# Designs tried in a protein design run: designed miniproteins, single chains. Part 39

Each design is a single chain, and the fold is of that chain. pLDDT is the mean over its residues in the fold that is shown.

## One batch from the design tools (miniprotein)

Design m1342
Fold by ESMFold2-Fast:
Structure m1342 (fold): chain A 88 residues (1-88)
Amino acid sequence: LKEEIEELIKENSDNPEAVKLLEEALELYEELESVENILEAIGLALRAIGLLFELEFLDLSEETKERIEKALERLIKKGLEVMKTIKE
């Protein structure tokens, strides 16, 4: 996932709005790797969902949006897996 997001940043380097969204996704990924509190993990997953919403309003090709959407979906799934691991 981290490598996938980094590749998307490189491929979309000519679109600063897409790069900014992907950089935020990369930050969320790194925070999820170190989070141990379930409420924080929930917050990070909700922020990733917010990025999916922002993606809909970017001026990007449908193909590029689908690729970024899939990466964000994986990020959300990672958040859910972290939440399952952090039991009570």
Scores: mean pLDDT 78

Design m1343
Fold by ESMFold2-Fast:
Structure m1343 (fold): chain A 68 residues (1-68)
Amino acid sequence: MNEAEVRAARALIETSGVSPEKAVEGAKAAYRGLLEGGREEAVKAAMEASGVDEKAAQAGVDAIEEAL
């Protein structure tokens, strides 16, 4: 994982308590979504991949944007 994905995975775990495996899936999906479709796509991708709520997904995307 790159630094942005690592930070996103941490944010997902801290906000939602999701498993590390699901947090990694969500973080990777959020990073890809952000590059391909912007913030709204990244939030949806994180929710779909990890099962976290919108608030947790937003925290993950915020962590990616802060790392860039």
Scores: mean pLDDT 84

Design m1344
Fold by ESMFold2-Fast:
Parts: C-alpha cells; sequence; structure tokens
Structure m1344 (fold): chain A 88 residues (1-88)
C-alpha cells in the first residue's frame, strides 16, 4: 500500500516534471503502470462503456494518467511552467 503510493508519487513527478530516475525506479514504475492499467482495463470491460475507436487498454491508460496527474492536467490552469529564461 505505502510502496504503491510512493510509486504513484514518483510516476507523477516523472510525468509532470520529466524527472530523471534510476533504471531500477523506472522498472518499478513500469511494473506499477502495467498493474494499474490491467486493473482499470478490467473495470472498463465490466462497465461496457468503451469509447469507439479506443481499445480497453488505451482507455485504461488515459484514465490512469488522469488519475495520476489529477485535475492539474485536465484543467486549463495546469500550464504552470517554472520560468528560468536566459536574459539577453
Amino acid sequence: MEEKERLKEELREVLRNQKEVDEETEKKLAAYLEEQIAKLKEEIEKEGSLPEGLTAEQAAVARLYAELLGVEVLEKDNQLVPSKPITS
């Protein structure tokens, strides 16, 4: 439980800030992604409400990303970019 919460947080940082992670961490994040995608895919298949043109896996990936990044990605206000331009 706690480890999965930590992996979710690490994945969120990687996706949001393009943070570099160790190969071992990347492997753990990949395993976490596969597990969550499989779980969401099962839920989508159970619901029977698959969008036309998408596979259950693609819908699961989209749902997972929305959940990981939250309203910050879905909202217009998610364009918070740290400004460090070289002044010339």
Scores: mean pLDDT 64

Design m1345
Fold by ESMFold2-Fast:
Structure m1345 (fold): chain A 75 residues (1-75)
Amino acid sequence: SSPEKSEKAQRGLTLAAIYAGQGKEEEAKKAGAEGGRAASGDSTAINGMKRGLERAKEQGDELLAAALEAALKAA
């Protein structure tokens, strides 16, 4: 994967977490999907997102879980 795509993926996922923390479900899912698209074909990033989704579910963070599910669907 290119450094530019990695940076874009991280930015999208960071924005998804911020929006989820603010209760902005649709913005969080959109940011997550954009991050997931940038991570497409990157097994390390995809596995990181899967682990992040597991942690979000364990912590009861439903909005972050929804955003990470959108990211994985887009990847």
Scores: mean pLDDT 83

Design m1346
Fold by ESMFold2-Fast:
Structure m1346 (fold): chain A 67 residues (1-67)
Amino acid sequence: DERAAEAALRGRELALRGDVEGAVALARRAEAEYGPEGGVAAGNGALGGALEAGDLELAREIRERAA
């Protein structure tokens, strides 16, 4: 789904900026609007961004708050 892919990309961008609150808010909004798939996609995108930045603590925080 293109909407889920877009949510993933936005989550990744927020995580690369270190915006944990924005990434969590996006995941919850995506879940509310597109269902669990949107929330999972946004959360996975944010996790990918944090991992690419090498910030494992940020990745853990996003995972715990967005899941």
Scores: mean pLDDT 73

Design m1347
Fold by ESMFold2-Fast:
Structure m1347 (fold): chain A 79 residues (1-79)
Amino acid sequence: SAFEEEVNEALGLMMIGVIRADPRATPELQEAVSRAIEALNKAGDLEAMTELLKKVQEAIDAGDHEKAIEIAEEAYKKV
């Protein structure tokens, strides 16, 4: 529904905001994750968006920025 699309869009923007506000995230990582979240948001896959952000955050917490970028690129590729 239009209401669900609006809610999903707002959630996607909030998730992108979380990554862009993280001082540990490089510009390259911020761009890769934002691109993947935007693509999944357009596909209407809220579950995949949530899972992507969770996996990216876990990789950032582990200090593995290359893995975080890889996770985002793989998610984008599968859309």
Scores: mean pLDDT 82

Design m1348
Fold by ESMFold2-Fast:
Structure m1348 (fold): chain A 85 residues (1-85)
Amino acid sequence: MDEEIERLETKIKNAKNIDELESVYKEIQALREKLDAEFERKVAEMRAAGAPVTEMMRLLADYMDRQYRIDKLEEEVKKKIENLK
């Protein structure tokens, strides 16, 4: 996940035109869906295993951090697209 976020940051910086940025935007949306699916699965697994609250709080914190970083990638792509129009 973190490596995928860093790769997308690099793609945004290196994008030369709107088509490349729109391609990255689709990858960002796919990554967001993947993050949501992984979070839901991990929460279900932790609940089934009777995981302690501290472990679940860490999972939530990691999820929120990655959501924030993905939100920033989405904002940067949208801003760069508008600047190229």
Scores: mean pLDDT 83

Design m1349
Fold by ESMFold2-Fast:
Structure m1349 (fold): chain A 82 residues (1-82)
Amino acid sequence: GEEIAKKIGEEVYKLAKELGMDDEKAEALGNGVYSGVLAGPNEEGAELGAKDVEEGAKENFGLDEEKAKKLGEKVYEGLKEG
């Protein structure tokens, strides 16, 4: 439900901030995950979303491989739970 989607989005937001993303981008990512969870579980969408986040975190924020992978894994788990 909406409460689960909000919780997962907030957890992704907090992790993104902890890993070095600014507030605005971390909030946008959390909102995207919230919307994805509300759309319902989609394995393909979860895998694609996680990969896009992992690559974007490396390219745009200079996160190392380990941090980018951790963020992508959190996004994948969140989207899969929807």
Scores: mean pLDDT 74

Design m1350
Fold by ESMFold2-Fast:
Structure m1350 (fold): chain A 91 residues (1-91)
Amino acid sequence: MLEELVEKYVEELKKKAEEIKKLASDSSVPREEIEKKIEEALKFGEEALKEVKEKLESLPLKEEEKEKLRKKVEEAVEELKKTIEEVLNKK
């Protein structure tokens, strides 16, 4: 089901955010390595959002259900971005 795919993407985005936080809390990890992980996570988020949007357009779902699924992924991407800003601002 599309909802299962959306939940999988949300969980992966949350996992990537936690990994970035963990790397940032380790002073032995180079900033360049953290930046690479950030770039990978953002790319994943963009690809996930694009795929969900494309699949929603092809499905005979109510617009309300489509908006709900889209919002779940968008909110997970926004939380990831917020985590990235907090990590980068902390040095």
Scores: mean pLDDT 80

Design m1351
Fold by ESMFold2-Fast:
Structure m1351 (fold): chain A 65 residues (1-65)
Amino acid sequence: MKLTDEQLDELAKKYGVSKETILAILKEIEERAKRGEPVNLDELAEKYGISKEAVEEIIKAAIND
């Protein structure tokens, strides 16, 4: 999962999240995927204190790039 610096800026501004938080979310999703563990968007949203919509858009941007 890869995002450009421009995509990180856009998501950070749109959802009021730090770039560091976005990268941490992507890293956790990648680590879970490597272990064959399911990714739960609600759990990630709660863990990082952001909306489920923000998590969905972060994942969507990473997949489409």
Scores: mean pLDDT 77

Design m1352
Fold by ESMFold2-Fast:
Structure m1352 (fold): chain A 68 residues (1-68)
Amino acid sequence: MLEKVNEVQKIIRKAVEKARELGLTDDEIDEVVRAIMKAFLEGKTPEEIEKIADEKIRELVARRQAAA
């Protein structure tokens, strides 16, 4: 019933919130948003987009731990 665009906006909002709470930079948050948008344009489902967002956040957190 809700438009797919509205669902994707909710996913973006939640992913950005999680990334900020984990101390990711604006550049890293941009990487998460770009991954979500790419998946959306490729026709992925909301569930798959959420998995992609979580995977990207995990990757960036691991990169941060390696740099610290």
Scores: mean pLDDT 79

Design m1353
Fold by ESMFold2-Fast:
Structure m1353 (fold): chain A 66 residues (1-66)
Amino acid sequence: SREEAIALLVEAGLSREEAEAAVDLALSQPPEMQSDALGTRLVLLGLSPERARELVRRLRELGVVG
């Protein structure tokens, strides 16, 4: 769910506001672009590419992104 995705990103070190904005930004994109949009945003927020990739994978498993 969206709430599980936000909780996962907050646990990873984002503020709740950053996590909500990142999820909402990704969901505003077409399904085929959502994972790339999320990954790019997480890197811009200061996460390593490896950590961003793992978080995107987890959110995809949760069905939040395409």
Scores: mean pLDDT 84

Design m1354
Fold by ESMFold2-Fast:
Structure m1354 (fold): chain A 107 residues (1-107)
Amino acid sequence: SQQARDLAQQAVDLARQGQFDQAIQTIGQALSIDPNNPFVQAAVSYVTSYMVLQGQYDSGQQLIDVARQNGAPSGTVVGMQTIMNSSQDQQQDIMRTSQRNMDDLLS
């Protein structure tokens, strides 16, 4: 839905501004509305990889917990856990791919 997409974009912008608690809450809202939306899924991957690349591991774990509580599919949660356990190079690749996926879905 457009509402879920708008919230997911807002969460990405909040994460880029270092407002991780607000980004986590906003992703939770997007997932509760449309957990299977491709844009929401890309935003979840982006925010997870961004947080871990910024050294914000506690925020990344909190995001996983909030995603699970707000109806994220098991595959999404496993994907987030995989990002947290990946190398920095792989996390950067995931972040770039997620950004590209979001840009493609907005065009």
Scores: mean pLDDT 89

Design m1355
Fold by ESMFold2-Fast:
Structure m1355 (fold): chain A 109 residues (1-109)
Amino acid sequence: MSALLAQIRALLAQLNATTDPARIRALAAEITRLALELIRSSSDEAVSLEALDLIHDALLATTNPLARRELARVLIEAARELMRVSSDLEVILRAIGYILSGIGALLDL
């Protein structure tokens, strides 16, 4: 689980450092895969929330329109999965917050 967080962080840094559209899409797909694996395998929802915070921070930091769109999709998909696996109302409400942030980014709000 800690190794997956470290890998997500490294891929987010690579995504924010590239302007290549093909590389942005490939990195976003891999981040999505790792985030879903982390959320599905983790018994500690704090770790899942940390992954969502990292993706959200990357979304807010990016100046690349394609990276912003792809990170918004990653955030929405990962947060939706956390809502599906969590029974904790506070965690579910935080996940809804990330979904709304992702939708806002896709709509350029």
Scores: mean pLDDT 88

Design m1356
Fold by ESMFold2-Fast:
Structure m1356 (fold): chain A 80 residues (1-80)
Amino acid sequence: MLSPEQRAAVAELSREMQEAEENKVPGEEFLERAEEILSKVFSPEEVREIMERMREAYEATGSIEAAMLAGVEEIARLGE
């Protein structure tokens, strides 16, 4: 399962996602911020996989919320 630091980073991402949606931040700007947060607590390879899933979801939907859900799903798989 995820470390306390990794869980804290996911909580920070959830807050950043909410703020990005409320402020109508461009999806790419949110994704850059997400990568910064994740890079503090995940390996470069794990960050790459998480960000790939987030970008795929954003490109398919145009939704920051969809990107966040895809990222959280990938993080959950890594924690198994």
Scores: mean pLDDT 83

Design m1357
Fold by ESMFold2-Fast:
Structure m1357 (fold): chain A 101 residues (1-101)
Amino acid sequence: MSPLQEEVIKKLEEILKKEKNPEIRKAAEELLELVKEEEDEVKLAAALSFLDFALESKNDEVKLKAIEKAIEILEEEDKEKVEELSYESMIELLLLEQELK
């Protein structure tokens, strides 16, 4: 297991230990299964960033959206779209957090 993959798994396990929202838990469990089979360092780095965003957020809708965006990144088969999708998703999360204050 790569060090980056281990960090993503560790953060997902932290979310699963602390989180009480069943929708967030379900999304985190789904992401955990995808991460265990992922070897693309760019996808893993993007997922790590979205998980950091989720862990720092106090809003359940923002947390859920961040985890769902990480899932979308890991499921993206076109490697050239991964970086663009990551940037667009981060902007969307920042806008959502501002609206849900």
Scores: mean pLDDT 82

Design m1358
Fold by ESMFold2-Fast:
Structure m1358 (fold): chain A 75 residues (1-75)
Amino acid sequence: SEEVERARRIAELDAEAANLEKQAQFYKDGAKKVREIAERTGNEDAKKAADTLEKNYQEYQAKADRFRAESERLR
C-alpha cells in the first residue's frame, strides 16, 4: 500500500539522517578539542584544522537536516 511505502521511505530517511548526525557530532567534538589546543598553544595549523573540522560539522549537519526535512514532509 502507499502507506507502507511511505513508512518505509520515512524510516530510510531517518536512518540516513541519524548516521549523518553521528558523523556531524564526531566533527563537532573534534573541532572543539582542536580549537582548545589552538587557543592554548597559538598554533596556526591547529587553528586551520579546527576550522576544517567545524566546516565538516556544518556540512554533515546540513545534510542531516535535509533528510529530516524530507522525512517530515512525507509524514
Scores: mean pLDDT 90

Design m1359
Fold by ESMFold2-Fast:
Structure m1359 (fold): chain A 75 residues (1-75)
Amino acid sequence: MTPEIQRLVTRFARERDTARRRRIIAELRRMGVPRARIIVMARRRRDDALYDAIVADMRAAGDTQAIAQAQARIA
């Protein structure tokens, strides 16, 4: 994981505005971080807000398969 990705995830944890949170998620995806990887990071950090935001983003994109795969790795 690059320091840049870690900085974005840390910024997300301090962000309270949902629109800004969505922008951070979009930035992580622009950097090539798979949605499933973001779910794993959210769970390991116990960051429920990050988890909820990425799950909502994936559902909006119709990517339910990635959600199922990430949940299987965590369980």
Scores: mean pLDDT 68

Design m1360
Fold by ESMFold2-Fast:
Structure m1360 (fold): chain A 82 residues (1-82)
Amino acid sequence: AVTVTITLYVKTPDGIKKVTLTFENVAIGGTASTSVTVKTIHGEKTYTFTVTLLDENTAQVTITSKNPLGESTATATLPVTT
């Protein structure tokens, strides 16, 4: 099992804020997901993170952002550091 930490910089009415999300105890071949809702200058926005551990050194992260106007998805492959 590994720990995956994701850091976001989100534009809010009070400026740019750093949001850190930690996924603990992700098994190889396993998935973990969480979501964060933040208020932005463009309205309320929800970010959903899905992490899949592909092997002991590689994780795939899918980020889906949802707002009243629609949604967008981005996927990245990241090295695992424990």
Scores: mean pLDDT 71

Design m1361
Fold by ESMFold2-Fast:
Structure m1361 (fold): chain A 82 residues (1-82)
Amino acid sequence: GLIEKLKELKEKAKNAKTAEEAYEQTIKIADLGVENGLMSVEKAIGIKLRALGYVLDGDTEEAKKLAVETAEELIKKAKEKE
């Protein structure tokens, strides 16, 4: 299900070794949010741009934090729709 997929991407983000690996998870998480009506396209673009900023800065910890927090927000919203 959607919640299980978001949890999987969250765990991959937690285990990311680089800002680029965390960015890849953030893109997948944001896309799932849009596809499932949990996030606007505008918000997804904003999150993707923030994630790219962390890649450019080499800030792995902030990149991972953004991916994890985004996944947790979407998991909460998905549960509220059940």
Scores: mean pLDDT 88

Design m1362
Fold by ESMFold2-Fast:
Structure m1362 (fold): chain A 77 residues (1-77)
Amino acid sequence: GTISREEFLKTAREALEELGVKVSDDTLGKLFALFDTDGDGTLNEAELRAFVELLGRMLGLSEEELARLREKLMALL
């Protein structure tokens, strides 16, 4: 499966808000575009996994917080 930009933004916002982190839709959308390698407006499993790891690194998430974010986003695939 793949995840659309809109579903990604909604789920990422909800997951990050639960972790006490606020990131703008503009920032999340720009990061989405970086990993959308074929430009089709969706992320596959490999692209989504790479994106989650980079986002967690940028935000300084713990391994536990990163695992929670990963589980929520990967559930959309």
Scores: mean pLDDT 77

Design m1363
Fold by ESMFold2-Fast:
Structure m1363 (fold): chain A 63 residues (1-63)
Amino acid sequence: GMDKEELAKKGEDLLTLAAILAGQGRNEEALRLAKEGKKLLEQAGYSEQADKGYQTVLELVKK
């Protein structure tokens, strides 16, 4: 449905922004946005994509 698609898009957008912030060393902000984006993707039914996106941000934060 439309709500599911909107949640998925917002979740993806937040994970993308989180990855950019992690690349800039803004680790606390990156993790906050990544947790929010993961939650929205999980609510939209994209749990695998949520986990992969979140793990990508965690990897960037560690570097």
Scores: mean pLDDT 85

Design m1364
Fold by ESMFold2-Fast:
Structure m1364 (fold): chain A 85 residues (1-85)
Amino acid sequence: SELEENKAKGDALEAELAAELAKASHGQRAAGSYAYRQGFEAATQKYAGSSPGERYLNATTEGVKAGRDALAAAKAAEAARQAAE
């Protein structure tokens, strides 16, 4: 079904982000996880009029992007902090 297919795609994206966060420092991981949750919740509201499957896939896609962007920003911030020591 569309719902099962979109759920599988979303779950795969979450698993990819989880693997990336597992390799990160505690602070980087916290930033990425927080941004993922914020992005997922915002996208869930944004796509409220979509089918359940489309809503879940879109929310997960935007959440994962937010998580990855935050992880990259946290890595850059930690590198800058280390350079200032």
Scores: mean pLDDT 87

Design m1365
Fold by ESMFold2-Fast:
Structure m1365 (fold): chain A 120 residues (1-120)
Amino acid sequence: HMPLAEVDIELPASPEANDAMGRATAPAVARYEEALRQGATPDELVLLMAEIAFEIARGAADAGAPVKITLRIHRPLSPETRERLVALARELKAANPGKVEIRVESADPETRAALEAALA
């Protein structure tokens, strides 16, 4: 089964970044599993994956670590899901200016263009 999206988070090798990643991992898995049990749509699952990734990145950035996030979205998203994803990305970048780099890779040109424009 093709994944809905992939998230790659690049952190420096630091105790602070490693601790932040470790603390976020188990709750993140539990949230995703619960969403699957509740019958979340593909769009809702992509959004949840992004929310979880941004939460982990925020924890690392708050600990002073520079963070690089790459979002790989394999399915087209609804306009509503795109708007929410853009808002989340803007919030993360605004909270951590200069600490967070967000890159989007998508087969859907509209999703890529919207996120790239929001993050410019």
Scores: mean pLDDT 72

Design m1366
Fold by ESMFold2-Fast:
Structure m1366 (fold): chain A 117 residues (1-117)
Amino acid sequence: STAERLQRLREEANRKLEEALRLIDEALRLIDEHWQEVSPRARGKLAQAGSLALQARGLLERGDLAGAIAYTSLALSYLREAARLAKKHPELQELLRRAADKLEEALSLLEQALRLE
């Protein structure tokens, strides 16, 4: 049914947001413990991306698909800005690329879910 498909898309989007959040949290931990050369501005953009992705999950859990899309898109924008500010750090770039891939996958799933409403 359409309702069952919508639920599966929402559950899959939530998993992708959780995967992105785990990668963002690992990147922040590594910056704080080992990568002091990463600028405070880059770290700040990454922390904001994490906060926005967490808010997107909360909106998704409350059934606000439009809000979840908006916050996921904004999280992706901040993550890309963090990557631009830290482009000379290969290990951080790889973590940020993987996190961006997960946010893009979540956004696609959320947009598919919204079209079914």
Scores: mean pLDDT 91

Design m1367
Fold by ESMFold2-Fast:
Structure m1367 (fold): chain A 69 residues (1-69)
Amino acid sequence: MVVEADSLDEAVEALRRGETVRVKGGNFAAPGSPASEVEKRLREAGVDAEAVNPDRLIRGGDYVELRPK
């Protein structure tokens, strides 16, 4: 199941349940950062997850999809 998470805590909880999440990349990384910066933010919060396109540069309203490892 894919869960849209509005906050870091919601994303962490969904990933801990083994669910795929979609988050607004701009909420977790500066515009122009690679999507892998969202992976780093989640890893710092205690969850190991992988972005579907880790090298894609985030633009403002872009969603980043993250899968549990």
Scores: mean pLDDT 77

Design m1368
Fold by ESMFold2-Fast:
Formats: sequence, structure tokens, C-alpha cells
Structure m1368 (fold): chain A 61 residues (1-61)
Amino acid sequence: MEGTEELALAEELARERFAAEAVAARAAGDGAGGGGLTAESQARSAALWDELLAEARALLA
């Protein structure tokens, strides 16, 4: 579908879900702090966002 309005709503839902996951990740990271997790954490966060957005787009299809 090419409904940008529907995509925008799906993206908003993905953002809210991502924010909730970020809170959970922060709680988990509180005890998992290491010397070199910054790049991995950022890559994982980006991958999660990409998956959530892809699922939101699939919902519109």
C-alpha cells in the first residue's frame, strides 16, 4: 500500500513500542554494562527498530 497516512500511524505505534523496549533494555543494561557494548547496543537498537517498522509495514499490506 502507498497510504502515507497509514504508514505514519504504523510508524508511531512502532515508535511507542520501541520506547517501551528501550526502557526494558535500559533495565537489562543496568546489570550488563561492559567495556565495549556501545557499538553493539546501537546496532541492536537499529535492527530492532528496522524489524518493528517492517512489521508495521507488513500490517498495512
Scores: mean pLDDT 64

Design m1369
Fold by ESMFold2-Fast:
Structure m1369 (fold): chain A 89 residues (1-89)
Amino acid sequence: SAAEKEQQKKARELFETLYRMIQKDADIQTLEDYAREQAKGLSAEQLEYLSEQFERAAETAAKAGKKDWAEKFQRLSELFREKAAELKG
């Protein structure tokens, strides 16, 4: 549906925005506050998608020796996983 496509687009744009914020050395609290606010508009399916994307990004960053990026990606993955679980009740 159109609503599902809008949700998918929002999730992709949020992933790209948070990734760019990490590349610009945004602190973890700024990242979590932004992610938490944007998560309010997303379905459980899109929150799970974001959790999985950030988990993969964390693994890639860790393998590249980018420990700070890996930690930030991991914390975002956990945040979106938690928000998805809350919606599934």
Scores: mean pLDDT 87

Design m1370
Fold by ESMFold2-Fast:
Structure m1370 (fold): chain A 95 residues (1-95)
Amino acid sequence: RQQAIESLAAAEAAFRRARDEVESGKAGPAINEGGAHLSQVSELPSARPIIAAAGKARDYYLKSDDNPDKSKKLMQKYLDEAAALARANRAALLA
């Protein structure tokens, strides 16, 4: 439980950093860091939507050369979603 709370907090922080790095093109390492923290809570059914959102952000990071403006907007959207879901899941574990 405490490890899950810490992993979700670390994932949220990583996705927020990734969000800030989208415009600079350096979001990749922070997306991977967030994904690594989510792997520690992958057993939680509530983590599946977070993993899905983070996966979408990573997919758009990898496709950014094909359509950079659209990929940046969708990457920002899914990183914001992943961070918000991680925060909500952490709050639920603290209740």
Scores: mean pLDDT 80

Design m1371
Fold by ESMFold2-Fast:
Structure m1371 (fold): chain A 99 residues (1-99)
Amino acid sequence: SLIDEIKETIEEILEGLKDYPELQKVAKEIGEEILEIMPKLSKEMQEEVLKNIRLALELVRRGKELDDSKPYISKFLRMAAVSEMWMAYRKAKKQVEKE
């Protein structure tokens, strides 16, 4: 299901943030909020959230590739990934509030 795919993608993001414990905590809280709201969203918005969360994972993976060569860009990309998660959550929340 789309919810299972989002859950698995969030878990991969959290693993990719393990060396940044404060960012991991923020990402975990956002991920829990996303998972709570997912069943209330239209299928189109569920797919949009999955696309945005997949982008966040791509940023985390790119950051990991740069850990040794460009550590500051690596950290920035992990921060950017958490920001993408937050923006995905905010967009989804607006749909639920518009009942």
Scores: mean pLDDT 88

Design m1372
Fold by ESMFold2-Fast:
Structure m1372 (fold): chain A 87 residues (1-87)
Amino acid sequence: KEKEKEEEENEELKKKILESLLNADSYYGEEALRYMIEKINKNKVTIDNINEILAEAVELVYEKGIYGGLLPMSEEIKELIKEELEK
């Protein structure tokens, strides 16, 4: 879906997701954050699937045996998020 407005909306959602992840670093594990960044970088985030992607990221952390996704965010992941926000 190659509408210019849709790309703009996806970039806005991407930025908000990254800001949310950066602010909630005490809740999300590294695996969940990497999964989110991968999905975002592939331009697969839409208004319709944003909640699903967030749920999948949390579920991935849970599957790795990290209950509640309470693993602290690494500085490497924080830097990747900041780099994406600066684009």
Scores: mean pLDDT 55

Design m1373
Fold by ESMFold2-Fast:
Structure m1373 (fold): chain A 95 residues (1-95)
Amino acid sequence: AEKREEAIARILGQLVRDIEWAREAGYPLLVKEYEARLKEVAERFGLTPEQIEEYRERGLKILDEEDKKNPKMREAWERVRQAGIEEERRRLAAL
């Protein structure tokens, strides 16, 4: 139970980070994609709005603690973010 809940929390926490980053960076297509994925995950796991909020907060806390223990994980996420920026720029340029 706890291991499954932790996995779900990590997924939601990461999606929250991705959404917030995309909003701050000004990439609306990425925001929509991450929000859609968060909704899909919540629906697949049958989460209530209260559970979504709890798992978001728990996931962010878990990810923050892991980032402190392994700075290489932070570098990996920065690379993923850069790839997302380039993809959204390509999509916007195609419009």
Scores: mean pLDDT 77

Design m1374
Fold by ESMFold2-Fast:
Structure m1374 (fold): chain A 90 residues (1-90)
Amino acid sequence: SVEEVKELLKKFKETKDLKILAEIQNILLNSKDLKEKEAAIRGLLEIYKETKDEEIKELIKKLLELVVATAEDERVKKLAQEALEEMEKE
């Protein structure tokens, strides 16, 4: 559910636990719910903007680049591309 994705994003933001990032990655690559994927992309962009951790920023950027390369849905691909463009402005 979108609610579960938002809870994972909140927990990742608080803990920086890479196991939670791996769960978010699994949603982005394998979920059948496009709203879950959109919520994950939007939440990862917000974490990127708020974090001062350069390693976390690089991991988020690489994950969104992977989504652009692998997404079958054009809307999801476009959202990931727009998030990456927003990251370059900051």
Scores: mean pLDDT 87

Design m1375
Fold by ESMFold2-Fast:
Structure m1375 (fold): chain A 91 residues (1-91)
Amino acid sequence: MEHIEKAIEYVEKAIEALKKGDTKKAIEYAKEAKKHVEKAKEEYPEFEVELDAVINGLEGAIRAAEKGETELAIYTLEEVKEALKKIKEKL
């Protein structure tokens, strides 16, 4: 659960950074969240499909943020956060 909890924390920090206009920090936080999700995927092979979808969502949010699509990046990170919370409830 440690890596799922840290992934949620970093996603929340990325959303906050985007809302404050700090796109560079938001991308850094989203990349840290992705690292924790990749570690969680190794620890919880039963959630491989759901965690892979979360990784794809994080990569999408990073691309949106890099293109200046701030609202799309925030929306995608909010969806990723909810998916991670649902996985956590099943652990």
Scores: mean pLDDT 89

